# Designed miniproteins, single chains, continued (3), part 99

Each design is a single chain, and the fold is of that chain. pLDDT is the mean over its residues in the fold that is shown.

## One batch from the design tools (miniprotein)

Design m11426
Fold by ESMFold2-Fast:
Structure m11426 (fold): chain A 128 residues (1-128)
Amino acid sequence: SMEERIKKILDIAAKAVLYFKILLDINPDVTEEERLKLRRMLDEIQEEIYHIAQALLNNDQAAFDEEVARLKKLIEEMKKWAEENKLSDNVKAIVDTAIKVAETIVDGLRNKKSPEEIEKEVREVIKS
């Protein structure tokens, strides 16, 4: 049950990351430098979600809290980089939505939400 739940949530995260990478690839306002940096940041966020999921599978609350703190730091660094580099409004919207999706997935993991509820909330964030 827990293993299947975590696998489904990681699949939701992987699909969301792929979606944002595609949005960056087709957006004419994204520079090559911005694309490379943002793709790397998305990969780092996906990796941290994986580590959070591993901590849950191991029933390791200390590791869970540590990995959630690392993800929060990555998100704050991503926000700071986006602000300092004066991203276009279109690119900033992609970044802001990607951050909200990552936060939604982690909140769902923390609050023991079903994969179906997390996927619904992720879709609502993307549509907004």
Scores: mean pLDDT 89

Design m11427
Fold by ESMFold2-Fast:
Structure m11427 (fold): chain A 69 residues (1-69)
Amino acid sequence: MLSEAARARLREMLAAGASAEALATFIANTVPEIVELVRTDPAAARALLLDVGLSEAMVERVLAILRGL
């Protein structure tokens, strides 16, 4: 589960035009459980990122970066 603070920060980064790389870096450093979820249950990881407010295209790019870690 993402904390309110993490969700708020991700939304602020999106509003500021942050890249998929910047979003993925933030996620890897603050919510490493999502990095693990990308391996074990990618559908759940996708659903969490969409719930935060990322677009489908942004979610695909972030998931691709996190899979490469």
Scores: mean pLDDT 81

Design m11428
Fold by ESMFold2-Fast:
Structure m11428 (fold): chain A 57 residues (1-57)
Amino acid sequence: SRELLIRVAAHDLGIDPATIRRLVETLSEEEAARRLAELTGLSFEVALNAVRAIRAA
């Protein structure tokens, strides 16, 4: 489920699940990925793949 992926990503990346949910649900894929990369230190490509996986769930 989407909620499970959000919680796993939040735990692994050390950020709040609510923050990931807000980014994925309110921003474009590119904007969500950019902000996620900035918050976590992930590359844009890795962040974009994570956003896409969560949206597909």
Scores: mean pLDDT 85

Design m11429
Fold by ESMFold2-Fast:
Structure m11429 (fold): chain A 66 residues (1-66)
Amino acid sequence: SAEAERKAALQARIDFISDANIKAVEFRRQGNYDAADKIQELMQTEQATPKAREEIKKIEEQVKNE
């Protein structure tokens, strides 16, 4: 149903924001302010949760390859 789909999308967004905040705080603790700021900007500007998760994975991959 449309209600179940909307509820699932809202839960996915809540989970995303929680995970992204944890990652941003961790990057700041590690001194990677650029990665933390990019993650926080994505949380504010990217409304599509799947795309926002993909962009965070790209940030994490870039950091891992440094």
Scores: mean pLDDT 84

Design m11430
Fold by ESMFold2-Fast:
Structure m11430 (fold): chain A 62 residues (1-62)
Amino acid sequence: SLADEIAAALREAAERGGGAEVLGLVREYVQQGVSRDTLVAALQRLGLSEEEATAVVDHAER
């Protein structure tokens, strides 16, 4: 699924530059029109809670 593919990319970003790289990549996906629900699902696959994943997407949308 798209969420699984995004989760893999976000995991690689986390390994390269931690939370800053993850946030940057989430911002890129927001700009590309990826849905909020898909991004939250992808972040939850990385081990974030729904609340934590939602907070990351909210920050990326700023």
Scores: mean pLDDT 86

Design m11431
Fold by ESMFold2-Fast:
Structure m11431 (fold): chain A 74 residues (1-74)
Amino acid sequence: AEAERRVAELLRLIEQYLTQQGTLTPEIAAAARAELARAVREGAFSVSLDQAIAMIRAQIRNLPAAQERRAAAE
């Protein structure tokens, strides 16, 4: 119960932050939600919101790069 509430709160804040940064796409949003939800449920997530955003930013860099690479490699 508390873990689920924590996940929902963090996902909402992260999504708002990414939207304001202009980096949120449906694919990036879905990936961020899935990763955070999994980490919290597994009890691995014990970082601040700022650190969580930094981790997601690192993963986002791979998603857009992968998409660009796919388009360019076609």
Scores: mean pLDDT 58

Design m11432
Fold by ESMFold2-Fast:
Structure m11432 (fold): chain A 94 residues (1-94)
Amino acid sequence: MPSVEELLEEMRRLLEEAREIARRLGKSPEAARQIQRLAAEMDRLYQQLLELGASPEDAAEARRLLLETLEIGVEVLDPEGAARFRAYLELLRG
């Protein structure tokens, strides 16, 4: 079972991958597919981190990493995909 620290490190790695995909491919169907996969993986890691009983500070950091990944998706996805990502951003922000 990965530790909270290992999960946070993986989330940081995935965010950097999302940034690189957006930079390299821009607004394209391929970037949209890759960013959607990364966002789903980020959400899975975030939920796993919460299940492990992460501190409020670690949970806040993980949520910040997920929010930044979703914001990249809003810029890269088509209008329908971007709308779904915005809805989740609003939900996570409270």
Scores: mean pLDDT 87

Design m11433
Fold by ESMFold2-Fast:
Structure m11433 (fold): chain A 81 residues (1-81)
Amino acid sequence: GLAELEEQLLAAQALGDELHQQALKENPNLGKADVEALFDQLFAQTDLPEFIRLAYEGQKSGDQELLDKAQEQAEALLASL
């Protein structure tokens, strides 16, 4: 339900902040590849809805089909709430 989604998003935000702080301790000038590795780790360690990962990959690659799939899944999830 909505409460479960909110809990997942808050957990992902907290983990994302922790991973970002840890990366900055090792390299204060994070490049694109470092940021991409942080997102890969975040998605591997959290139960975020699939459309968020698809949106990230679509933006990263410029793949309109992935962006369209992300939008469709997001709309379906919101309609089910």
Scores: mean pLDDT 74

Design m11434
Fold by ESMFold2-Fast:
Structure m11434 (fold): chain A 62 residues (1-62)
Amino acid sequence: SEKGELLAEMSRVYEEILALTDDEALIARVQAQMLAATSASLEELRRILEELRALLEEIKAA
């Protein structure tokens, strides 16, 4: 399903974030977004995924 594919991609991005940072506050914020995603609409899931991808790129650039 499209929702399943988006959730799988979000899990991949989350794992990459965890590999690059030990910032507990940032990790807690990402985890809260992941929890919200489980009950989110497809449109909301796409938005959350875009936000997580943007965060990952910022971490990589640091």
Scores: mean pLDDT 84

Design m11435
Fold by ESMFold2-Fast:
Structure m11435 (fold): chain A 72 residues (1-72)
Amino acid sequence: AVAEAAALILGAGLAINEVPAEKIAEVHAWLREHLTPAQARAAVDWLATQGASAEQLERARRIAAEILERLA
């Protein structure tokens, strides 16, 4: 679901600095199977329709790009 992908993009980016090393690989494996570039774009677009601020959208795009680059 787009909402689920949006939550993961935001949550994973926020949690990266606080996630134990052993859990990072598990999170990346889950994201690799569930998050595609198309889903990431759809999630950011969906956040815009839900009244997210320009600052929140910029942060979401940055986090999405970082996650997708790590999965590539």
Scores: mean pLDDT 66

Design m11436
Fold by ESMFold2-Fast:
Structure m11436 (fold): chain A 67 residues (1-67)
Amino acid sequence: MLSEEEKEELRKLILSEGEVSEEDLERVIALINEGRGDHAGTLLSSKHGIVLSKELQEFMKRLSLKA
């Protein structure tokens, strides 16, 4: 389960790369907390048009593996 600090760091990193609604940010956090970082990445790129940095991709992968 992600800590509040990890959730906040993830929110900040995503928002630094593109605009995402609060509802979809919560969906991304939930997907990562379920170990579904690949699905979370697809949501960000397909729905929001975000070109995911290597840093964000690696961070999301690490958090998903921890869940």
Scores: mean pLDDT 81

Design m11437
Fold by ESMFold2-Fast:
Structure m11437 (fold): chain A 61 residues (1-61)
Amino acid sequence: MTLLEEQMARLRAGEIDRITAEDLAADYTDEEIQDIISAADKDGDGYIDRAEFEALLARTA
């Protein structure tokens, strides 16, 4: 289980309101964080909120 998977599960459960680059910085490089956020971030705000995460799940689940 990756840190990203853990944070995504917490976001889905309502334990957190968004995933930020800082939340991922302990386990991922800046480049990896940008790739992850860019894949999900539709608003260009630099983090993944629940709506963006739900949209990603709807596409991939």
Scores: mean pLDDT 68

Design m11438
Fold by ESMFold2-Fast:
Structure m11438 (fold): chain A 108 residues (1-108)
Amino acid sequence: SEAIKLVRELIEILDEASRLIDKAYETGDRELVRKAIELVEEAKRLAEEYEKLTGEDLSPLIKSLERIKELLEEAYETGDRRLVILAEAGVSVLRMHFYEILKLLEKE
């Protein structure tokens, strides 16, 4: 199923973003924040592709990805590590939602 492949790729990208965000928090490395922004943008593109493929409304999840990107962009500009933690929390919640979607798809 193409839908299952998209959701799995989305989860993998969010997992990589989470790892980079955690490392950015530990090290203060702004380049890791920049890479996490790129991964969140890719996750948004995959979520939009999933909507086109399935006709499902992912607007709340896409808006959450936009919010995470905004937090990471502000963290990149200001160096505020609290924004990095907030972004990580958002990624964790999104991963849970996409895992639930994957679980539902695999039962069909």
Scores: mean pLDDT 88

Design m11439
Fold by ESMFold2-Fast:
Structure m11439 (fold): chain A 71 residues (1-71)
Amino acid sequence: MLTPEVAEENRKAARESLEKGKELAENAKSPEDEIKAQFLFLVASSEAYLAGDKELEEEAKKAYKEAVAKA
């Protein structure tokens, strides 16, 4: 298992990636922005998984599914 310090860093990174993805999805001006938002949600999900934060992981996965459905 990752150390508690590494888990905390991954949780913080996951939140940052999720927030950036949401902002980019809401303000998307091009297909490239939509794709970048989807990528950020996948990154956030992976980082949340590594952090052991199941709630954050599910939030990121939900955001990804919604972004893909909208595109």
Scores: mean pLDDT 81

Design m11440
Fold by ESMFold2-Fast:
Structure m11440 (fold): chain A 92 residues (1-92)
Amino acid sequence: METVTEKEVEGAIKELTELAKKLGLPEDVIKDVVEWVKSLLGKPWEDVEAELAEVHDKAGERLEKEGPVESFTVEERTRAQLLAIAEAARER
């Protein structure tokens, strides 16, 4: 079973931190996203895919409350996804 490696976690933290900063997310949200990514270390990719699907669904629900999903920019969708990840981290 393929599991998440330290190198993949480090890469994801770097990319998501840079993206969150570009989107103007507050430092507490960035910290929650980093903690969520760190929690994936050593997990089977099948479990990670399930968690990502839940995050994607939560982000979609947020966007649908504001309007049709196709009306949102890539940046607005990405921001909703990062906020959903931060909430998932806080629930742990």
Scores: mean pLDDT 75

Design m11441
Fold by ESMFold2-Fast:
Structure m11441 (fold): chain A 74 residues (1-74)
Amino acid sequence: MMDRLQKLYSQLSFDQQLALESVRLYLIIEKVSDEEINELLIKIAEDLIAGKISPDQAIELAKKFVEELQKKRA
């Protein structure tokens, strides 16, 4: 949810915040639903905070998510 995402956002470094904003804008352009955007951003933010992924990997995960959604809509 938005309140949870806002709390996670405050824990991110500057570079991680920029990556998360880039992911959000990309998903908006690709017309992903607001609910799916929020869920993916929370997951990416948690993984960034935990050091499981880099900022570059966050962007790659967003692209793969969109590809999977496009395949399911075929």
Scores: mean pLDDT 79

Design m11442
Fold by ESMFold2-Fast:
Structure m11442 (fold): chain A 102 residues (1-102)
Amino acid sequence: HMADILAQARAFREGADAVYKEANAKIDELSAKGDVEGMRKAYEDAIAKIRALADQHAAAGTPHAASFVRREADGYISGLKKDADEKVAETERALQEARAAA
């Protein structure tokens, strides 16, 4: 049972880390352009991908593996939501400062 939990957790983490890396790259690009709505959409897309990945790995494993994967997913999603709020606020502040300096 432990080997199954570890296998599903590892596969989920590898997928979730890839989604996180892709989202961060896109958000950095959108932030540089001042596209706040694009940033929000990119975070929402990343959260949806992580949820889908968690459901996939939960369905592939035992009930115990499923519970573990879903707990891991909740952590990633909570992190993405906090990052979204912070990055959007940072980008909006930078835009205001740039306008004030002009």
Scores: mean pLDDT 81

Design m11443
Fold by ESMFold2-Fast:
Structure m11443 (fold): chain A 85 residues (1-85)
Amino acid sequence: MPLSLLELIERTYKERGLDPSELSQDEGTLLLQEAINELLGSDHDPSVPWSPMEAAEALLKLAESDVAPEDLTDEQILSLVTGVE
């Protein structure tokens, strides 16, 4: 991947002039999903939010992790998706 997940998120916030501390959890999640779609070139409909599992799979792929998304608990998926907001 040309960018890490953290670098991609920081770039997205910077390009939009957003302060991560001022975003709601929902706004941060939507920006994260948009950034992942941009990085992966996904044809995912932007009006339909990613499932937590799809987001976790994308994040693990960006991190080049050997962990399968199904091996994560719901709490770990939520933390992984929202923890970078």
Scores: mean pLDDT 53

Design m11444
Fold by ESMFold2-Fast:
Structure m11444 (fold): chain A 79 residues (1-79)
Amino acid sequence: MSEEERRRAAEAFRAAAEKARELGEDVLADYLLWEADVLLSDPNASLRHSPAEVVRRLGEALDVPEERTEELVRAAEEA
């Protein structure tokens, strides 16, 4: 993963985290911010899925309602 790709992924996670906090999903927001920080601090960090797909999977794993998860996915895609 390139530096530019890691930066764009971190921006996507931060956008999703902001939306998660707006929706009251604080645990998911904290996790998304941690993922963004890892991408920015570790030059060897990489993702196996797109940021939007990672957001969707984390929402499902944390049992976040589908409607909220889809809003977070859109925030990540639009970043």
Scores: mean pLDDT 83

Design m11445
Fold by ESMFold2-Fast:
Structure m11445 (fold): chain A 92 residues (1-92)
Amino acid sequence: DLKKISDETIKKMEKEYEKGVKDAPTLTPEQLKKLQQKLDELLKQIDKLVKKIRDEKPNGPPDVDSAKELADLLVQATYPAAVLEVHREKKK
């Protein structure tokens, strides 16, 4: 069920975001660099998967398996994105 996947994904992303905001002040510059590299890699994987989904079903909803893979990547990207956003705003 795509709605169930969406609801569970949002809940997981919220937890990862809160964790990222909490952890951000405690992280070293080396850890931040590693998180940026991880985020860049995850964004490339997301782009590749989105293109695959569009190519396989241009006019339809994604398969449940493809939706789960995209959800997992989005959850994984949330923590590094939250951490890096906190540090980016603090530098402005």
Scores: mean pLDDT 79

Design m11446
Fold by ESMFold2-Fast:
Structure m11446 (fold): chain A 71 residues (1-71)
Amino acid sequence: MTLSYSLSMTREGDLITYSASAERDGEVRSETRVYDKNNNLLSSSSVGGLTDAEQEEIVAHFKPAAEALAA
């Protein structure tokens, strides 16, 4: 099984939007999260439902960028 990731991050004022997609065996799974500047989760949506391991891997990719943007 091969998992590929696509990650994007945008900031508009005090809102930080993270979009992540993962592809597993031709199936696409995506998750979008919106945070404020204090790293409070404002909204979350997912399509296809990633496994816990895949979600953890995606979150690990966001963590350094989230720390930089939450300054």
Scores: mean pLDDT 66

Design m11447
Fold by ESMFold2-Fast:
Structure m11447 (fold): chain A 105 residues (1-105)
Amino acid sequence: DSVLQQGQDLLQQRLSQNPNDSRALATLGGIYYVQGDVDTSRRTIDQALSIDPNDEFARRVRDYIDRRDVRSVRRLGLRGAGGIAVQMGQYDLARQLFREARRIQ
């Protein structure tokens, strides 16, 4: 969807400025998984965990991917992108990302 794509674009912008942002990498990895790019997702999550092995968010994303729980990965990806949007002052996009995450049951 367009909101998820906007979240992905924002995360790529964040990572161009801070390539070692573990939270942004974990969030992007979750989005790749939701889009069906499993190999890129796995490499991106592994990179996040190599930076911060104790990142609870990255570990949760990996855990849901290992369970093949696409719905939970989508929810976490949208929420993670929303958090990064807030940090980057993109408040309207953050609200849209959080609303889409809440629609996932």
Scores: mean pLDDT 87

Design m11448
Fold by ESMFold2-Fast:
Structure m11448 (fold): chain A 74 residues (1-74)
Amino acid sequence: MEKLVEALAEAALAYLTEGMEAMEKVTAPELEVEAAGLAAETARNGKEKLEEMKATNEDEKIVKEAALLVKKKL
């Protein structure tokens, strides 16, 4: 789980800084591009979006954790 969160955060950060093509190059074959994009948007929209996000299952929790890591690096 931790490795997946880190990988998603890296892909999301690439999307925010260099765009979609950079994210696709960083995204491992096992990562979902949609999940990386969602983490990037959540991180970009800041505290309010993170507070509104109700992570109810494991996939949503992973995306939220990745978004928090991206926000720490920005």
Scores: mean pLDDT 63

Design m11449
Fold by ESMFold2-Fast:
Structure m11449 (fold): chain A 61 residues (1-61)
Amino acid sequence: DDTIQYTKDTLKKKFPSASDDQIDDSVNSAKSFLQGFGMPITKSRLTPLADTILEVDLRLK
């Protein structure tokens, strides 16, 4: 999905120290959240959610 790849690329640029696994986990968590609420997976919804999840994950590790 172009939306998923865009979000991963955006996170890699913003958090270059984050591992691919951390980025994938954050994107998958954001995707699951949106799907759980019946919301469409769009760049405008997925990217800020995945960004927030990754930033929190990096702060806790």
Scores: mean pLDDT 81

Design m11450
Fold by ESMFold2-Fast:
Structure m11450 (fold): chain A 89 residues (1-89)
Amino acid sequence: DLMEAFRRVVEALLEAGLISEEEAEEILAQPSLEAALEKLREILLKKGMSEAEAEAIVEGMLKAAEALANARAEAEKAGNEEALKKVEE
């Protein structure tokens, strides 16, 4: 789930102090991943980043979310064999 992976990346930005809790909530309240990425870009621009810097961060966060989603899908496939066996009974 790419949106769930993106949520983890936004949480990491919040923990690093790069965005506020209110900004993180606003980003994650967006109706789609595309809208969430646009909201993140707008917030970074308002914080004084250039368009090129904001775009690079947004692209980096998307790539990080994709990598995390792939790693999580593999971990969930490995971990879900036990959880799925318990749920499908």
Scores: mean pLDDT 73

Design m11451
Fold by ESMFold2-Fast:
Order: sequence, then C-alpha cells, then structure tokens
Structure m11451 (fold): chain A 79 residues (1-79)
Amino acid sequence: LTVEQKSLLKSLVENKDVDGVISYLEEEEKVHLSPSDIEEVKEILSLEDVDVAFQLLKRLIVDLQVEDGVRVLKSVVLG
C-alpha cells in the first residue's frame, strides 16, 4: 500500500465506514468481495482499537489480492 492508500484506509477504519472500505477494495485493489469477506470487514471495523483494526484490514486486503481468489485468513489465528 502507498502512503496515500494507508492514510485513506486508516480514515475509513476510524470512521467505521464499511461501504467506503468495500468501494476502495473494488475500485483501487480490483478485488470482488464475497459475503463472508464483507462479514470479516464488518467484524474488523467493529473493533474498538483502530490501529489493530487497520492492521487486520491490511492483512485481509493482501489475502484478497490473490488472483485465484484463495484467501488465508491469518487474522482468525490472531483473534
């Protein structure tokens, strides 16, 4: 992620903006989210700690960028 992309994502996380995160992922990262991926985004954004939520969201974005659509949800292991 670029500095500008990180700043935008942090703002979206701080605002609990699920729709904004989904739009960012589809438009900037060119990823299509499944219903289960949307639920993970909502769960991450429901966390009170913005920094933890932002880190988990970045990991999810990296996993979703895999071309074959296979994701490894490492954040589940971390909580």
Scores: mean pLDDT 69

Design m11452
Fold by ESMFold2-Fast:
Parts: C-alpha cells; sequence; structure tokens
Structure m11452 (fold): chain A 77 residues (1-77)
C-alpha cells in the first residue's frame, strides 16, 4: 500500500534500519493509526517530544507523508 511504501522509504532514509522499519510496517498492518506510526518513528529516532508533537500537527493538516518528511529532516540535524 502507499502508506507502507511511505513508512519504508522514510524509515530507511532516516537511518532506522530494516528491523525497525519492518516493525513499523507490521504495526500499520495490525491497525496502528497514522498518529501511532508518526509517534513510533519519532521515538525510534530519539527525537524530542516537541518535534514529535509538531509532526502530529503536520499529520492532522497535511497528512502522513508530510509528517514523516518532517521527522526525517530532524533526524539529520
Amino acid sequence: SEKEELIRRFGEEAGLGPAITDALIAGYRSGATDEQIVRAMGAALDLPQEVIDEAIRILKENGLEAALRFLLEHAHA
């Protein structure tokens, strides 16, 4: 699915590795919400809570791809 491809692409680009990225996709397949995926990815990247909260705001306004892109940009800061 498009959302699984987004999770894989951004997880790999953020440097999470295949095991964590596969776990996020398994969570999504098991019914995890977009918000739960964003929070889980942010936590796996060890991002500050303020950054994760801003990603959730972006998710609500602009969707999953925009939120994951925001997390990726902060993973390399």
Scores: mean pLDDT 85

Design m11453
Fold by ESMFold2-Fast:
Structure m11453 (fold): chain A 60 residues (1-60)
Amino acid sequence: MKTLEEIKREIGKELAKKNLYAKLKVVSDDTILVETDNEEVRKIIEEFAKKHGVKVIFKK
């Protein structure tokens, strides 16, 4: 089972492959905070969250 920190790293790698960036922070044992105003970034992160059963909070 992947840890939340591992999931965060995978998200970062996926964004980097597409020349995208977002501020990612683990805020609890099941939740990642994402600071972005980019809809493409948001879609990528939502897909990862759904696959791994983690919660995501978006902040612009």
Scores: mean pLDDT 77

Design m11454
Fold by ESMFold2-Fast:
Structure m11454 (fold): chain A 73 residues (1-73)
Amino acid sequence: SHMTQQVQQLINQSNKALDQGDLQTASQYLAQAIELVGELSEVDPEGAARLTPQVEAQRQRLLDAGGQVQIPP
């Protein structure tokens, strides 16, 4: 789906930013991916569930690098 592709692109951009040492940009892309997965869960719960491990892996990688993850209220 379009949303699934957007989540994958955001995770890829977050990962690229992290590889470049840009923790702020990596965190922003990951936050957008998390928000979009939340939206996807309302229309495609199984698709969202399949993306969750990728989001969590990127979140862990960012935290291990000393980054912060902004969770929407």
Scores: mean pLDDT 81

Design m11455
Fold by ESMFold2-Fast:
Structure m11455 (fold): chain A 107 residues (1-107)
Amino acid sequence: SSVLIMVKQALAAGKAGDIGELGKLQLIADQMFRLAQQETDPRKRAVLMAGSYALRAAVYTALGDFEKARELVRLAERYRDLAGRLGAPQDTLDGLDEAIRLVREAA
């Protein structure tokens, strides 16, 4: 999962103090959110929303804003559950679940 790879990158960048990498990942999360707003397929939109919130939560965790990170994790879980109910592929859901787990463990 691309989201899982990016969440791992955000958490690693946080430990390394790589603010430039965190800024790039934040822009990617913003791009995913904008794509979700334009997506007409509710299943694809739910996947993009879950991924965007999970990546944003990882960035806030890396920056030490654990309160905001926990709020964003709850949003990621809500959209992940919606994606599951709408029949998103299991490999996609597994990647989102692992990404969300890593952020929860770090926050």
Scores: mean pLDDT 91

Design m11456
Fold by ESMFold2-Fast:
Structure m11456 (fold): chain A 94 residues (1-94)
Amino acid sequence: SIDDILEEIKKILEKHLSKEEAEELFKRLEEVVKQMKEVLSDEEVLKILQSFLDFLKSVAEKNPNNPKLVARAFESALQLMEKDIEEIKKEQEE
Protein backbone atom coordinates (compact mmCIF):
# COMPACT_ATOMS: atom_id res chain seq x y z
CA SER A 1 0.00 0.00 0.00
CA ILE A 2 0.99 3.67 -0.25
CA ASP A 3 1.20 3.88 3.56
CA ASP A 4 3.54 0.84 3.69
CA ILE A 5 5.91 2.40 1.14
CA LEU A 6 5.84 5.75 3.00
CA GLU A 7 6.70 3.94 6.27
CA GLU A 8 9.73 2.28 4.60
CA ILE A 9 10.90 5.64 3.18
CA LYS A 10 10.54 7.21 6.66
CA LYS A 11 12.68 4.42 8.19
CA ILE A 12 15.46 5.04 5.63
CA LEU A 13 15.42 8.80 6.34
CA GLU A 14 15.47 8.26 10.14
CA LYS A 15 18.36 5.77 9.83
CA HIS A 16 20.61 8.02 7.71
CA LEU A 17 19.65 11.65 8.56
CA SER A 18 19.24 13.83 11.65
CA LYS A 19 15.79 13.84 13.29
CA GLU A 20 15.08 17.40 12.11
CA GLU A 21 16.20 16.75 8.51
CA ALA A 22 14.28 13.45 8.32
CA GLU A 23 11.08 15.08 9.66
CA GLU A 24 11.38 18.03 7.24
CA LEU A 25 11.96 15.85 4.16
CA PHE A 26 9.25 13.33 5.13
CA LYS A 27 6.71 16.14 5.67
CA ARG A 28 7.59 17.48 2.22
CA LEU A 29 7.14 13.98 0.74
CA GLU A 30 3.70 13.65 2.42
CA GLU A 31 2.64 16.96 0.81
CA VAL A 32 3.89 15.74 -2.60
CA VAL A 33 1.93 12.46 -2.17
CA LYS A 34 -1.21 14.45 -1.26
CA GLN A 35 -0.79 16.53 -4.45
CA MET A 36 -0.15 13.38 -6.53
CA LYS A 37 -3.40 11.81 -5.28
CA GLU A 38 -5.31 14.86 -6.62
CA VAL A 39 -4.08 14.28 -10.23
CA LEU A 40 -3.05 10.57 -10.39
CA SER A 41 -4.68 7.21 -9.64
CA ASP A 42 -3.63 5.26 -6.52
CA GLU A 43 -1.94 2.70 -8.82
CA GLU A 44 0.16 5.44 -10.49
CA VAL A 45 1.09 6.93 -7.08
CA LEU A 46 2.14 3.45 -5.86
CA LYS A 47 4.38 2.93 -8.92
CA ILE A 48 6.06 6.35 -8.47
CA LEU A 49 6.62 5.79 -4.73
CA GLN A 50 7.93 2.25 -5.28
CA SER A 51 10.44 3.58 -7.85
CA PHE A 52 11.44 6.36 -5.42
CA LEU A 53 11.87 3.85 -2.53
CA ASP A 54 13.99 1.53 -4.72
CA PHE A 55 16.16 4.51 -5.74
CA LEU A 56 16.61 5.63 -2.10
CA LYS A 57 17.47 2.09 -0.92
CA SER A 58 20.12 1.85 -3.65
CA VAL A 59 21.68 5.25 -2.77
CA ALA A 60 21.61 4.53 0.99
CA GLU A 61 23.06 0.99 0.66
CA LYS A 62 25.90 2.19 -1.62
CA ASN A 63 26.63 5.24 0.57
CA PRO A 64 26.14 4.14 4.23
CA ASN A 65 28.72 6.70 5.51
CA ASN A 66 27.49 9.65 3.41
CA PRO A 67 24.18 10.96 4.85
CA LYS A 68 24.59 14.26 2.92
CA LEU A 69 24.50 12.36 -0.38
CA VAL A 70 21.35 10.48 0.73
CA ALA A 71 19.71 13.81 1.68
CA ARG A 72 20.69 15.41 -1.66
CA ALA A 73 19.34 12.43 -3.63
CA PHE A 74 16.05 12.64 -1.69
CA GLU A 75 15.75 16.43 -2.20
CA SER A 76 16.49 16.13 -5.95
CA ALA A 77 13.86 13.41 -6.41
CA LEU A 78 11.29 15.48 -4.46
CA GLN A 79 12.00 18.53 -6.65
CA LEU A 80 11.43 16.47 -9.81
CA MET A 81 8.16 15.02 -8.44
CA GLU A 82 6.96 18.53 -7.43
CA LYS A 83 7.74 19.85 -10.94
CA ASP A 84 5.95 16.91 -12.62
CA ILE A 85 2.84 17.48 -10.46
CA GLU A 86 2.79 21.22 -11.37
CA GLU A 87 3.01 20.32 -15.08
CA ILE A 88 0.17 17.74 -14.79
CA LYS A 89 -2.01 20.28 -12.93
CA LYS A 90 -1.44 22.89 -15.65
CA GLU A 91 -2.48 20.37 -18.33
CA GLN A 92 -5.63 19.42 -16.35
CA GLU A 93 -6.63 23.13 -15.88
CA GLU A 94 -7.13 23.36 -19.67
Scores: mean pLDDT 81

Design m11457
Fold by ESMFold2-Fast:
Structure m11457 (fold): chain A 55 residues (1-55)
Amino acid sequence: SEREKRIDAAVDAFVAAVEAGDYQTAMRIVKEVMDTLSDEERDEFFARLAARLAA
């Protein structure tokens, strides 16, 4: 779905920023997620992010 692709892209961008040490970009991505996504979409974003960081 388009929603899934959008969330995956945000997770990928956040992980890439953290791996590069670019915490300003990582924080910006989190702010965009908090400002633009629904509560359910935010939960999905953080669940996917937690899975990616635990791997």
Scores: mean pLDDT 81

Design m11458
Fold by ESMFold2-Fast:
Structure m11458 (fold): chain A 100 residues (1-100)
Amino acid sequence: MEETKERLKNVADGLVEAIKEIASKLSPEEREKVLKTVDEFQKEIDEIIDQNLSKEEAIERFVEALRKLGEKLSEIVTDPEVREKLLEMIEATIEQLKKS
């Protein structure tokens, strides 16, 4: 149980840092919206970790949160190249979680 929680937290933190780095290259307005969306995602993941769910349930909810993050980022980021890169990172994270 502890190992699963630590892994999920590390995956979330890594993705958040990567998104923040990409967001630094966006307009100030888009960057602020991306950072807010990422903060909301991080809070949702913390709530999933705190709920003493089974490994399978925790992964399912994490994948749902990642899908929602991708949808919100697609609405915020107008640059097609940056948007595609962000969505690819989210999809790679989903694939990583499903393989475990």
Scores: mean pLDDT 82

Design m11459
Fold by ESMFold2-Fast:
Structure m11459 (fold): chain A 70 residues (1-70)
Amino acid sequence: MEERLRRMATTSALLDATPREQAVYAQYLSGFSQKEIAERLNISVGTVSRILTRINERVEAELAKLKAKL
């Protein structure tokens, strides 16, 4: 149950994400470090960190909404 809700929350959070934000998050889920993601996408580590923080905050907000309805 919780795994399904988390997947739904993640999908909702990513709907408003840019292609770059989606690429960052996909690599993060694949186990790459923030430094490796930054090198692969030719962006700063700070940019990767901000993107991951914003996506995680959106996922937690969507997850909270789903749990409030159950």
Scores: mean pLDDT 77

Design m11460
Fold by ESMFold2-Fast:
Structure m11460 (fold): chain A 72 residues (1-72)
Amino acid sequence: EFEEERKRLVIEVATEFAEKHLGPQKAEELRKLLEEADSVSEAINVAYRFIKKHGGEEAAEEFAKALTEALL
């Protein structure tokens, strides 16, 4: 239950970040990828790699900070 809620939070934070920084089309693409993830760790890894690929290293670092703040 808590793990599923945490995965949902990761998806929300990642898609909101992607929509703001990469646009709504990339955010929707990321959301679909994250919904296929089997765990919280996989979702975080997929989101980080996707944002790094499309937004660059700085965007990926900013995302990691935003995710850490949201999970704490």
Scores: mean pLDDT 82

Design m11461
Fold by ESMFold2-Fast:
Structure m11461 (fold): chain A 58 residues (1-58)
Amino acid sequence: GLGEAGRRGAEAAREAGDDPEAARRAGTQSYLVGTQGALAGSADGAQGAAMGHDARRF
């Protein structure tokens, strides 16, 4: 669902940002954009997932 797509996007961004500083910045920005993408994208949530779509193991 929307929540899962948004969370997965946020986690993917955090995982991609392996560096502590990059991870915290990516986590904050990606979480905001991922949440907005999931909400603004209605039932799609594709934007939230697209930002973190590199994460295939979550």
Scores: mean pLDDT 53

